# Designed miniproteins, single chains, continued (4), part 61

Each design is a single chain, and the fold is of that chain. pLDDT is the mean over its residues in the fold that is shown.

## One batch from the design tools (miniprotein)

Design m14095
Fold by ESMFold2-Fast:
Structure m14095 (fold): chain A 94 residues (1-94)
Amino acid sequence: DLAERLWERARAAEPVEVAPEVVEEVVALAEELRRRGASSAELAELARENPELLEALLRAGARALEEGLSEENRPLVEAGRFALLLLIAAEKER
């Protein structure tokens, strides 16, 4: 499973910190895209805009989930899951 492999790779990588403000913006974007049913093509385009940020979110989110899901780290875990979704969409649209 591609999703499982990407998440496991991110979890094994060096942890990266992402500013809380960026996490909040990404979570808000993810919720808006989910609400309006964004296409796989649109998600793939978003993945190409800032791949370094997506990798950072994936690593930070995977690490946060390993520490245990809490209300404090839930936004970071959700941002990481959204980054995973974007990376998978980009892979499928190749």
Scores: mean pLDDT 79

Design m14096
Fold by ESMFold2-Fast:
Structure m14096 (fold): chain A 80 residues (1-80)
Amino acid sequence: MDEELERMAEGILDYVLSLSEEELEEIRREAERALADPSASEAEKLLARLTLLALELRSEPREVALERLTEALREVREAL
């Protein structure tokens, strides 16, 4: 149940925290491009918003970041 989403949130956060500033900028740019693309699917836009949220949450306490990412992953799962 939510334990799987929490593990996914941990993986996403740890991945984002392992990236260089250049890699983070590229991922942010790709997410922004997906959100600006009128042909992008709802799933693509939800994944892009999740990516931007993960990037924003890097500066938050880990527990807060994981809770918010888990909630966002639940929304993405419902859309897929």
Scores: mean pLDDT 79

Design m14097
Fold by ESMFold2-Fast:
Structure m14097 (fold): chain A 96 residues (1-96)
Amino acid sequence: GAEELLEEAKKLYEEALKEEDPKKAIELAKKAVDLAEEAYRLAVKEGNWDLAREAAELIVKAGKLILEKAETLEEILEGIGRILRGIGDLLDLELK
């Protein structure tokens, strides 16, 4: 369910924060975003707005980590895109 996906996303994000290799940190953060995006979609479908907000906040945090560790233009754009997506999800929740 959404809660289990979010807990796994949080674990991957914490691993990414501790990873010294920037490419591995980005890989872990990307996996965290993908799971958090799935958790967000399921939480919204279930009407769990608190879980959806937490998932969207994690998308923003992991996107910022991708941007901070980015060494290529593609990685920079990916980080920015993930941040904007998470912000968009948060804004969508506030309009409901």
Scores: mean pLDDT 89

Design m14098
Fold by ESMFold2-Fast:
Order: sequence, then structure tokens, then C-alpha cells
Structure m14098 (fold): chain A 100 residues (1-100)
Amino acid sequence: YKEKVLEVVREYAKKMKEVLGSVSDEQVEAFLAKASELDEEEWEEFIEKLKKILEETDANIDKVKATLSKEEQETAEKVKEISEEMLKKLEEIKKEKEKE
């Protein structure tokens, strides 16, 4: 379960790096390292917080879109799509754990 969640987070980070270019590898690794130290109860809290952040990202992108350059707006839309994909994968992993 925990390993599957970390794989989704790593895939998300990789896709974000491809879209944003030279995103900070240091911040991504720090995030993954911190997440890997969480216990099972903290993991449930982490997943819920992550889902909320991904959902809020869509709303925040829409709010700031008018202040972004055309290229940044295109990047923001791709970020939104990646966030939605990751949210769906996290829900599937959670359901898989809860089925048994």
C-alpha cells in the first residue's frame, strides 16, 4: 500500500518535472523522504491532504491564469491534468486497500 502511494507520488513528480522543466529535484526528494517516514495513520492523513491540495490546485490555477503568460497558462493546464490523474490513481489505491 505505502509503496504504491510512493510510486504514484514519484510518477507525479516526474511528469511535473517534464512539464515545468528544471523543477527543483531537491524539493521533490525532500517531499518523498518525508512521506516515506509516515506511519499508517499519518499516511491516511497525508493522502487526504494531498487530495485536497490537488483539488485546490485546479481552483488556484483558474484564479491566477489571467496573470500568467500564454506559455505559463499552457503549463498550468498540463499541471491541472496531471494533478487530476494522480488524484484518480490515489483513489484507486485506497479502494484496493479497503476491499480486503
Scores: mean pLDDT 68

Design m14099
Fold by ESMFold2-Fast:
Structure m14099 (fold): chain A 58 residues (1-58)
Amino acid sequence: SELEERRRRARALAEEAMRSVYDGPIVGVTVHEHTDEAGRTRTNAVVTVPEDAKMKVE
């Protein structure tokens, strides 16, 4: 379904983006949806890393 595709894409893109700047452990990835003021469904994904994690590209 379109919703499943959007969730899968959001998760994959978030993980890939994080891995481009961070090579440490990932705690989890959460995908969630909400309805904006215009009544449209928004999908976003959040990658969780340890609180003491440092971002680095190399």
Scores: mean pLDDT 74

Design m14100
Fold by ESMFold2-Fast:
Structure m14100 (fold): chain A 60 residues (1-60)
Amino acid sequence: MTDEEFEWKIEHAIELLSKLNKEEQEKAVKRIIEDVENDDSLTEEQKEKFKKELEKELKK
C-alpha cells in the first residue's frame, strides 16, 4: 500500500471513531486492529503506526 493510501485510511478511521461514543470506539478499534493485522498489503511498520494512531484516539 502507498503512503498516500495509508494516510487516507488512517484519516477515515479517525473520522469514523470521532462520531462514536467511548464504548463504541473501543469496539470499533478492536475490529479495525484485527482487520489491519490481517491486511497483507500493509507493511509491519504501517500496521504498528495504524495501531498507535487508533490507541491515541482512545486515550483522548
Scores: mean pLDDT 77

Design m14101
Fold by ESMFold2-Fast:
Structure m14101 (fold): chain A 87 residues (1-87)
Amino acid sequence: SMEEIYRLIETAMVRASSYLTSRGREDAAAEVQRLGQEIVEAIERKDYERAIELLEELLRFAEEHDLPEVTIEVIRKAIEMVREELE
């Protein structure tokens, strides 16, 4: 559902930002917030292909910054659910 997609994105953003801020990575936390806003805007426009590109960029960013596995799993689930909207 769209509500679940938004919930997953919000959860990923909150967890990623909190984790990065707790490690003194305010620059990285700001980048996550910017990217999350772009993802939400793409979904609101029903540009699901762009939303997937941005979510995959967020996934790469999360892996590069060693974010917790639970946060990475939430991002992967969001990608899967947005992909289902393309069908």
Scores: mean pLDDT 86

Design m14102
Fold by ESMFold2-Fast:
Structure m14102 (fold): chain A 90 residues (1-90)
Amino acid sequence: MAELQAAAERYERLLAEGREEEAREVLYEAMVRVATGQIEALIKAEGEEAAKEKAEELEAANVAAARALGDEELAELARRAIEEALKRAL
């Protein structure tokens, strides 16, 4: 959570500077790292199959949250980040 908040602040600063591509990359990498850690913890606690199910729930929740804010680009970043995190954790 704290890492994602720091990344969001950095994202906003980079956007204000007109550095949109770098902003998206910073946010995406932070989302992937956080999600990878969460999925690895789930694998350790509950096993791979439970972790996959929870990763799908996490993806759906994050996409829904971003869409509720009207941000379809953020929703797509969240989806891709969870998919990449699942690949890295497995």
Scores: mean pLDDT 78

Design m14103
Fold by ESMFold2-Fast:
Structure m14103 (fold): chain A 84 residues (1-84)
Amino acid sequence: SERELAERLLELMREMAEKGVNELQKKAVSYLFEAAKAVLAGDRETALSYLEKAIELLRKSAEQGDKMAEEALKRVEEIKKELE
């Protein structure tokens, strides 16, 4: 359900905040929050757009060796596939 997907995004954001986030990850978290709001509003197109922006930033962070970003990237890509 849309609520379950939004709850998964919010839980990921909470876990990232608890572990600490760099500049790229802070922007990614902002996009995940906008995606969660769009999911709850039923705006799938806007949600997918924000998830893609978050994925791009998390991928850049993961390529720099950040294991938390690598794990977060995988979880966001799974949520995006369920929205498609």
Scores: mean pLDDT 85

Design m14104
Fold by ESMFold2-Fast:
Structure m14104 (fold): chain A 81 residues (1-81)
Amino acid sequence: MRVTVAHFSGPLAELVDRVEIDEETGEVRVFGKPEGAKAVLDRIASLPASATVHQKAKAVLDYARSIPGSKVTFEDVEVPE
């Protein structure tokens, strides 16, 4: 199973530890404080049901960019089933 993992730095890293996007199902999981998880998931929920993994990753990137001093780095990880 392949997962796109978003890692954060700056102020957003205090609210969100990481975001995981399943590349097969498009399921988004957020790890961190409830307020950070809600902010990310609300943005994902605003996307159409046909949204690609790349579009979901872009929503996470756009959220990180909306917070001054915050950055996001994406990594693709192969997770054994």
Scores: mean pLDDT 79

Design m14105
Fold by ESMFold2-Fast:
Structure m14105 (fold): chain A 91 residues (1-91)
Amino acid sequence: SRAIELSDPRTIFEPLKKGEELYEKGVETGDRKLLEESKKYFEETIRLVEEAKEEGERVSGEKTDPGFFEGLEEIEEKAKELIKRVEEELK
């Protein structure tokens, strides 16, 4: 099930981690392309969080860990903050 796949933290953390690695390298090297790629991974993280919330609520809201949605919101907020940091670096 897509809902089960998206409920696995690894599914969402993988693009977030990749984005953070690209962001760090882009800042260190001044490579604008790496910064732009990092932003795409953070945008993908937000998309996966939104999909996970929709699928989790639709399929089995009562069986989904209530704390998982709080964790998803924290991940989404972190990804949005990192996008803002990338945009400041690209100015």
Scores: mean pLDDT 76

Design m14106
Fold by ESMFold2-Fast:
Structure m14106 (fold): chain A 66 residues (1-66)
Amino acid sequence: SAQEALEQVRRAARRAGLSDREIDGVLSRMRNPGTPLGSIAKRNGLSTSTLSRAITRVGRELADEA
């Protein structure tokens, strides 16, 4: 389910050492795939580069689980 996917990403983000704001940014990206990354970052009080790096760090944690 979508909730299970979001919880998996939340756990990976915590392992990556993301802040609560960065975790919210990553989850907002997943809920809004059609929204530009910069718009999601701004809504969550992040720079686009910070959100991009946070997404990359979560992706590495998820890959390490596979």
Scores: mean pLDDT 85

Design m14107
Fold by ESMFold2-Fast:
Structure m14107 (fold): chain A 110 residues (1-110)
Amino acid sequence: DLAREGDLAGVREAMARGEDLEAADADGVTAAHLAARYGRVEIMELLDPNLVDNQGRTPLILAIDAGREDVVEYLKSLGFPTEGLEPASPVEPLSPAQEALREKFGQPAP
């Protein structure tokens, strides 16, 4: 998965090939949702952040839920509201599964 892995060059190549990067999986999750969830700001800049999944969640909601402050700040800079979302701290205690994903995909820049 290009957006999940942070392969910016692969995402750009897929766009150049005319591939639909807004195509949703079985749950309505798009590349933008995955990029937001895994903190891939550069990939988010190439994708439509207005898309919703089958649960009605935007990429912003997934970024807040996953504690991706960099993506949240990027989306706020585009004018996306966080109404009703910010009172719940975006930094929740990490589960073992979230910690494993953080080690593999979500490490902060050095």
Scores: mean pLDDT 63

Design m14108
Fold by ESMFold2-Fast:
Parts: C-alpha cells; sequence; structure tokens
Structure m14108 (fold): chain A 90 residues (1-90)
C-alpha cells in the first residue's frame, strides 16, 4: 500500500498545482492541501487530518459567491473528498 499511496499523492499534488494555476483554487488552499498530501505520504494521519480541517475551515470562512464561484466550490469539495479517501487508506 505504501507505493500506491505515494503514487496517488504525487498524482493528486500535480492536480492541485494545476487547479491553482488555473485559478480554480487559491494558492494558499493549494499549499495546505499539498501539506496534507505530504503528511498522508508519510503515514501521519494526525497531521493530515489537521491540514484537512484547516482547509475546510478556510472554505467555510471564504463564503464563495454562489453563482460565479460554483465551479471553484465544486472543485474544492472534490479535492477535499480525494484527500479524505487517501486518509482513510492509512
Amino acid sequence: MKEKLEELAKKLKKEIEELAERGEIEKEDAEIAIKALEAIAKGDAEAAAEYLQKLLDKEIARGLAPEDAAAARARAAELLARLKELLEEL
């Protein structure tokens, strides 16, 4: 499972970087998500959970406008779901 988790983490890190480059998520959110992935890759479930919670708190506090931010919100939710799936594999 370690090699599979490391490969999934690398793939997801690239997707996060691409989402940030496209402006679909903020750079700061991308940095937090990457730190969560690094924790997952190390098998540090506690640190990963803390970064995921921080990302969720930022999303709630941001209060994205419903109409013009719907795609960005959906992408952030999908990213959080993928991170949670990786965390559950630990």
Scores: mean pLDDT 66

Design m14109
Fold by ESMFold2-Fast:
Structure m14109 (fold): chain A 70 residues (1-70)
Amino acid sequence: SVEEKIAELQERLNKVIEDALKKGKTPKEMLEELIRVVEEFKAEHKNDPEVVEYADFIIEKLREKLKELE
């Protein structure tokens, strides 16, 4: 289901955040890594339009946050 796939993405993003904080990464580095992970997830689920649409929405929001830091 779409909800199950969204939950999987949320778990992956939480792990990225935890790892970034543990390694002392900057907010910019963390956002760049989050974008990369969402893009990889999107590629894995390219045949699921609802998952792709959600992934694109998250990428757009993360890119907006990145621009605010630059």
Scores: mean pLDDT 87

Design m14110
Fold by ESMFold2-Fast:
Structure m14110 (fold): chain A 94 residues (1-94)
Amino acid sequence: SLEERLAEALAAGDVEAILEVLEEALRTTGREMSESLRERLREALRNRDWRKAEILIQGAALGLDEATIDRALAAYEEGDEAFRAFAEEIRARL
């Protein structure tokens, strides 16, 4: 499964293998990983910023545009209340 391959890549610390699994997972949602998203994910994974990587990939999987994903990341950096407010806004639009 993709989940098993992701777990193996994470255990190995292989950033490129993690990116390959995430790209395949994104394709199952009918989306393709842009070069911009790939580079941002690579940076987050190298910095071991798992929450940033999760926000990036989940936003892309939901079909959010780059501007909306950037708002999610800004809210994450601002703190829990800002991120919760952003999440509620997005849920109301889904």
Scores: mean pLDDT 81

Design m14111
Fold by ESMFold2-Fast:
Structure m14111 (fold): chain A 64 residues (1-64)
Amino acid sequence: PDVELTIESEEGGKGFEEGVKKLGKEKAEKILSDQAQGAATAVAKSLGGTSGTLTATVNGVKLT
């Protein structure tokens, strides 16, 4: 019953690497985490607010 969201993208990977170079790893991860959490929240909300743990993983990085 846990909700798991995995986001994988070659273009996203390249953009993330460039973001790390430009903004720093912490800021790039925060932007990516915000996007992943937004998507995960939308999914959980569409499921009627099911109780459980929500896990988001982007390019092998766990974002909560």
Scores: mean pLDDT 61

Design m14112
Fold by ESMFold2-Fast:
Structure m14112 (fold): chain A 62 residues (1-62)
Amino acid sequence: KLEEIAAEIEDPWLRALVLRALRELEEKPSAKSYAVLSELLEQIGETELAEEFRKKAEELEK
C-alpha cells in the first residue's frame, strides 16, 4: 500500500510530499495527480509503481 511505502521514506520532507500527493489523488483523481505521484515514486526508487501511475495519468488524458 502507498501509505506503507511513504512511511519507509527516510527523508521526512519527501515523505510529506508523497502523503500530500496521495491525499490529493484521493480527493480528486486526475491525470495531473497521477503524474505528480509518479514523479515522486521515481525519486524514492519505486520505479515499477511510478510506471503504473504514469500509465494511469495517460489513460485519464482522454
Scores: mean pLDDT 77

Design m14113
Fold by ESMFold2-Fast:
Structure m14113 (fold): chain A 78 residues (1-78)
Amino acid sequence: MEKVKELLEKARELAKKDKDPKLGKAMVLVLEDLIANLESTSKEDLLDLLELLRAAAEKNGDEELAEVFEEAIELLKE
């Protein structure tokens, strides 16, 4: 879980630098909520949310952000 939390914090910092400030702010809020509730969020719900966030980042051309979400997903599947 510590490594997953670190990846989510990295994703939050990347989202703060997003080219679309509205999307970036929305992503930051979602990530801050997820980080705060990480220990109480089920693995299944966390995986579903991360898959959604990865897909959103890919559609917006945020390749680095999508890669961070994919790494977090892979760690959770272990």
Scores: mean pLDDT 80

Design m14114
Fold by ESMFold2-Fast:
Structure m14114 (fold): chain A 83 residues (1-83)
Amino acid sequence: KQQILDKTREELLKILTSSPLISEEQAQRLVDFYVSQLSEIKDPEELERKGKELVKRMREVADKASRGDPIGLLALASYLASS
């Protein structure tokens, strides 16, 4: 469980900190929020699946937002507002 959470945290931080649109403080808060939510999942298989889906979604959102896509920017803003 802890290894999956640590790996997910590392991958999310790498994705978010690579974007000039997101400050280090925003990236850290967002990662802390979602890793905290994932840590409540009791089943290791579900935890790994949801962690991978979250990383995939964050990559897609960050890539679209960095390209100036309005939908990507709105999605990123929604994630930041949720943390």
Scores: mean pLDDT 76

Design m14115
Fold by ESMFold2-Fast:
Structure m14115 (fold): chain A 85 residues (1-85)
Amino acid sequence: SKEEELKKILEEAQKIAGEVQAALREHLDLLAEPRVQAAVREADEKFQRLVEAVDAGDVEAAKKAKEELERAARELLALIEELLA
């Protein structure tokens, strides 16, 4: 059903957000870096767009928003790795 598909998308997005939060919690000092602050804001914006799509009941918009969130999360995690090297 549409409701089950949206629930699954939201659950997967929450898992991605949890992984990002865990990485940031281990490296709180990096939150002082402007590039990290910008990447965190971008990831938060993508997550908000996903929540809006789910609330609207738009499965296709939710799928696209999830792909954007996955990209933003990967970029943020890659930046954390770069700054730790």
Scores: mean pLDDT 88

Design m14116
Fold by ESMFold2-Fast:
Structure m14116 (fold): chain A 81 residues (1-81)
Amino acid sequence: ELTDEQKLIVAQMHVIAASATIWIVENAKGLSEEQKKKLVEEAEEILREARKTFEELKAPKSILEKVEELEKRVKELKEKL
């Protein structure tokens, strides 16, 4: 069983991974529309799970605001695909 501190660290690592995935979709050349859609859906799921962990453990507002910004970028990418 992970401690609450360890759970927060893991959730933050997942947010970093989602951020990197979003950056790749926005900036990488040669990705197909289908590949971009799959990566965006993966990032959305990771952010959803991280948000749940942050909400349950009452993480600082600044962390939730960072998640909200990434969720907004995911939504914008989904609307374009």
Scores: mean pLDDT 85

Design m14117
Fold by ESMFold2-Fast:
Structure m14117 (fold): chain A 102 residues (1-102)
Amino acid sequence: MELLEAEITIGVAHIVIAVIKTILIRKIGKDAYASLTDEQIRKLIIDSLMTDFGLSKEQAEKLIEIVEKGSVLANRLAAGQLSQADIEEMKKLAKEIEEIFK
């Protein structure tokens, strides 16, 4: 049950990042977006999180790191290879997301 709550919280963070990416693609076009480096995309996401969601730079950077870690854990979950340490990490990441949005 606690694991499911952590999965939902991390999933919401992934949806937020996915929505920002979708808005960026619509704003600049798919070809322009595809030409961006990962670092340029990261900077644009940080800028959007600060401007549109009112996060600090530190909170925005932390949210992206949490989403990146959550993606690794989601891949392990899908493969049926989730360890107890992975479950505890998911719970920790979910709590960090809650602290960012306080």
Scores: mean pLDDT 77

Design m14118
Fold by ESMFold2-Fast:
Structure m14118 (fold): chain A 87 residues (1-87)
Amino acid sequence: SLSSEQKKTISKLSEELKNSPHATAIGTTINMYAYGEIDFEKLPKPTVKFLKKLVKEVGQEGAVAFLVNELGIPLSKAVTLVNDVLK
């Protein structure tokens, strides 16, 4: 379960993403990754930068929760994506 502080940070990151000029590109490319259309190494730089910031600020559990709850990514794919970010 997530802490109240992690939940607040997730809400802030969700708002920051929605207000980003890269919002559509980040959301689209993460969905493409989840459905096997793009490999991690082919993700655009803004997407990789966002994912690294997400993991840094809310940890592995928080990042998985963000991908599932805010971006609608399947749990198994969210776990794989977070693991790829940490390599």
Scores: mean pLDDT 87

Design m14119
Fold by ESMFold2-Fast:
Order: structure tokens, then C-alpha cells, then sequence
Structure m14119 (fold): chain A 87 residues (1-87)
């Protein structure tokens, strides 16, 4: 469901806020997404929706490849924007 994907993205935001690094790569954010999906035990359909939403948020952040890094504040804002679009 969209609600489960939104809860995954909210958990990713919380993990980003708690991360000690000032910048994160697309790959590192992808790892936080994987952890969040495992913790919330979401279905495969909900995983696909959350993955698609994360890709959109990374693109909004200016990340073009998994090795590109961006500030936590920019990532959080882009994730919040995508959550609003899903609501």
C-alpha cells in the first residue's frame, strides 16, 4: 500500500538524521532503505513502490549515480517532497 511505502521513507529520514556523516551517497541511502524495509517487514509490492519513490527523491537531490553524494538536509527535503506527492 502507499501508506507502507510512506512509513518506509519516513524511517529512512529518521536513519539519515541519526547518521553521523554530513553527506551520503545514493548507495548509502539505498542501504538505509533496505534496512527500513526489513524492519517494517513490508511486502514485495510495497518494496517496489518504496524503491521507486527513493529513486525519485535521489534524482530530486541531484544524485545521478549511486556514487554521487549530497548533504543530509537536501536528501531529507527531497524525501519529504516525495512523501507529499504520495499522500
Amino acid sequence: SKKAAIEVLKLVIEKIKKDKRKKLTGNEVGELLQQSMEELKVSDDEKRLAQKALVKALEKSGIKSGDDEVSKDTLIKSLQDVIKELE
Scores: mean pLDDT 85

Design m14120
Fold by ESMFold2-Fast:
Structure m14120 (fold): chain A 55 residues (1-55)
Amino acid sequence: SELEKKKEFLKRTLEAMDGIIEYLEKEHPDDPGTRAAIERLRKQKEELEKEIESL
């Protein structure tokens, strides 16, 4: 169904975001910019999760 296609796409996007967050936390935990980047990604992830819930 169309909803299944949308959910699959959004799940892949969430996976990519999680991978980036994990990378930043492990590779550059003490970098001043890392926390800002992680916070932005977390907010984007929250918006995306709301989108999935609306489907």
Scores: mean pLDDT 80

Design m14121
Fold by ESMFold2-Fast:
Structure m14121 (fold): chain A 86 residues (1-86)
Amino acid sequence: MSALEASRALIAADREAQVAALEEEIKEAEELIKQGKLKEAKKLLTIRLSAAGILAAAADFVGDEESAAAFREQAERMKKLLDEVE
């Protein structure tokens, strides 16, 4: 197995865990918004949106289109939520 093949396999294996982690961060941001903690929600969303984008780019780079699509979906959810608190 090459380093690229190994990286692709790891990204695919971790997909569900990474998506679940991003979904929990979205729920945390939604709860902060409900509490009126808009600055905290913006900070969380900004940091996690960047992380989701990096995950999507890494998946694209290794040719894992399914993981890339999943991470982009979470990134778009975070971006929409961030736009709502502007």
Scores: mean pLDDT 80

Design m14122
Fold by ESMFold2-Fast:
Structure m14122 (fold): chain A 103 residues (1-103)
Amino acid sequence: DELVKKAEELYKQGDKAFKAGDYQSAIKYYTQSIKLLSQAGKSGSDLSVDAIVKKVEALIKLGQSESAVLLASSTLSAEKSSKGPEENLKKLEEALKKAVEAS
């Protein structure tokens, strides 16, 4: 799927920006990756969850803790409703915990 391949490249660009401390660019890349995965019907996939977790971490770094809590909690709720993998639920629960602690 061309959309999934493009989402993977955007995720990698997001990680490069995150490592460089460019959290605004990281959020932009992760957001674009998540959008393409949604268009590909891959919402709740491992890559989508990883991109959301990284976006939450970047939002925390920018002091946008309320946005981080909202993103983590809404994604966790959706993943629970879809009975997603336990590993992904744990990643989202940890991301939510960090966002709440940063608030």
Scores: mean pLDDT 89

Design m14123
Fold by ESMFold2-Fast:
Structure m14123 (fold): chain A 67 residues (1-67)
Amino acid sequence: MIRINDEVRIINADGSESEGRLLDGRLSEEGRHFSIAADGVREGERVRIESEGGSLEGIVARVFPRE
């Protein structure tokens, strides 16, 4: 399972890829919403995140800069 603070690969709706860190992946009635530290990702976009622990799909709720 993907965990909070994992390094993840982010696949955007257009097929472009970014690397980031998962900060939150809350599930609600509207689906899964991600908070991500990454460049090249847009709030409101549907993404797939992947790591060695698996993959998750959802909507980007918040984007933070990578240090």
Scores: mean pLDDT 78

Design m14124
Fold by ESMFold2-Fast:
Formats: sequence, structure tokens, C-alpha cells
Structure m14124 (fold): chain A 59 residues (1-59)
Amino acid sequence: SMENIKKRLEEAEKKKPEVEERLRKLTAEVGRHAALLELGAEDPIATALAYASLLQEER
């Protein structure tokens, strides 16, 4: 179980830059809330990591 959690986190971190780019594009097209809902359904962990990263950049 812990091994599976580690694998999921590692995969999510590898996907984070890709999800971050997709978040930027979708936010421009449909707005941030709709983009988060769409990408969050696909990969909730990677989407959460990407969103946190983007919030840091906005500061």
C-alpha cells in the first residue's frame, strides 16, 4: 500500500509540468474553475500539485 502511494506521487510529480501547461491553456479558454474540474477528474494529485505551483508563481 505505501509502495503504491509512493509510485502514485512519483508519477504525479513527473506529470506536474504537463498538467501545469494544460491548466494554463484551459484556464485561458474556459476559466480556472472549469479547468480544475476537468483536469482534476483526470489526475487529481498531479492537478493539485500543478495548481499549487501556479499559485506560487502568481505571488
Scores: mean pLDDT 79

Design m14125
Fold by ESMFold2-Fast:
Structure m14125 (fold): chain A 83 residues (1-83)
Amino acid sequence: MKVVTVPLSASPEEAAKKFAQQVSLGEIARLTVELPTKEDGENLAEKVKQIAEIVGAEAEFRWEGKTLSVEVYTEEQREKLAE
């Protein structure tokens, strides 16, 4: 299993698309983005959540000041990490 960090793109839509690609490869995907407002982060989080649902993965969202960190892994990967 390989942990892959998805680089931030200029737009939330572009970031979400790159993130979806990493998730579809069966790897743990991490996206870290610094946003001007928490509201912008909530919008990005909603898009990531929708993509995760489509590929059958789970998404975790964490805020560190103005930085949003997102990690996505499949149910299978989650169980392997817990064990």
Scores: mean pLDDT 61

Design m14126
Fold by ESMFold2-Fast:
Structure m14126 (fold): chain A 65 residues (1-65)
Amino acid sequence: MEEDKKRLEAIAEVLEEMGHTDVARKVREALSLEDPEEAQIRVGKALREAGLYDEAVQKALEKLS
């Protein structure tokens, strides 16, 4: 969905602003996937492995408000 893609893009921007460029790159790579569900799973895994899930998601939602 367009909303899901916009949310993932916001997460990538937030990660870049926080200086986590490597994690942001993984999020942008996931955005190129044909399957939105697979993209969300990969993004969630990358964020959790980096310990950034809660912070990045909250900041991205604020950016989209």
Scores: mean pLDDT 78

Design m14127
Fold by ESMFold2-Fast:
Structure m14127 (fold): chain A 63 residues (1-63)
Amino acid sequence: MLTPEEIELLKKVAEYMEKNKISLTQLTVDLLVKELGVSEETARRILELFEKDPTVLDKAKEL
């Protein structure tokens, strides 16, 4: 269901969140652009994935 590129990005998001003790509600487009170096469009897509399925981050960590 997730592309390899999306899985890689979600793993990086998961690592960042665990390291910095931040929740899904604290993730913003600006934060993802600044910390992960992704485009605003990619950051928006990642946030949309979390809105549809909050467990997608846990699923990506298992892959």
Scores: mean pLDDT 74

Design m14128
Fold by ESMFold2-Fast:
Structure m14128 (fold): chain A 62 residues (1-62)
Amino acid sequence: MSADEGLRAIVAEADTDGSGRVRVSDLPEVLQEIARRYGLPEELTAQEVLDALRRAGEEARS
């Protein structure tokens, strides 16, 4: 699958009520590690999570 589509699927699974907000503690372990590394708050928007994941993924591809 495309990276963007995969990231959206993961975030959507954590955003069970479709509110557009997620908790870092509700994310998979690898995403919690990324959130900690980038200093993200425990509760944030799905868009903020996607932006952080895209940045981390781009860094890993480099």
Scores: mean pLDDT 70

Design m14129
Fold by ESMFold2-Fast:
Structure m14129 (fold): chain A 95 residues (1-95)
Amino acid sequence: KEEEVEKAIEKLLKLLKERGVSEESLEILKKALESMKKNGADASSIERLIKMLEKEKDVNKLIKEALELAKKGVSPEEAALEKGPLLASLVHWLK
C-alpha cells in the first residue's frame, strides 16, 4: 500500500542520514524511489532495493556512480554487468 511504501522510504532516508549520507544524495535517492512508486514498481521490488541500500557501506559513492552512468546513457543491463543489480536499479530509475 502507498502509505507503507512511503513510510519505508522515510525510514530508509532517516537511517542513511544518521550514517552520514549527504542531503544531496538523500534527495536523489528519494526521487529514484518515488519514481519507482509512480511508475508502478511493486512493493516487493521497492522493499528489495531499500534492503540493499541499508546494507550498502558507501551510499554517497553509489549515488555518484549511478548519476554518472545515467548521464552517460549507460543501460541498466550494462550497469549490472559492471557493478551489480543495486547500481543497475538506481541507473534505471534516475534516467
Scores: mean pLDDT 76

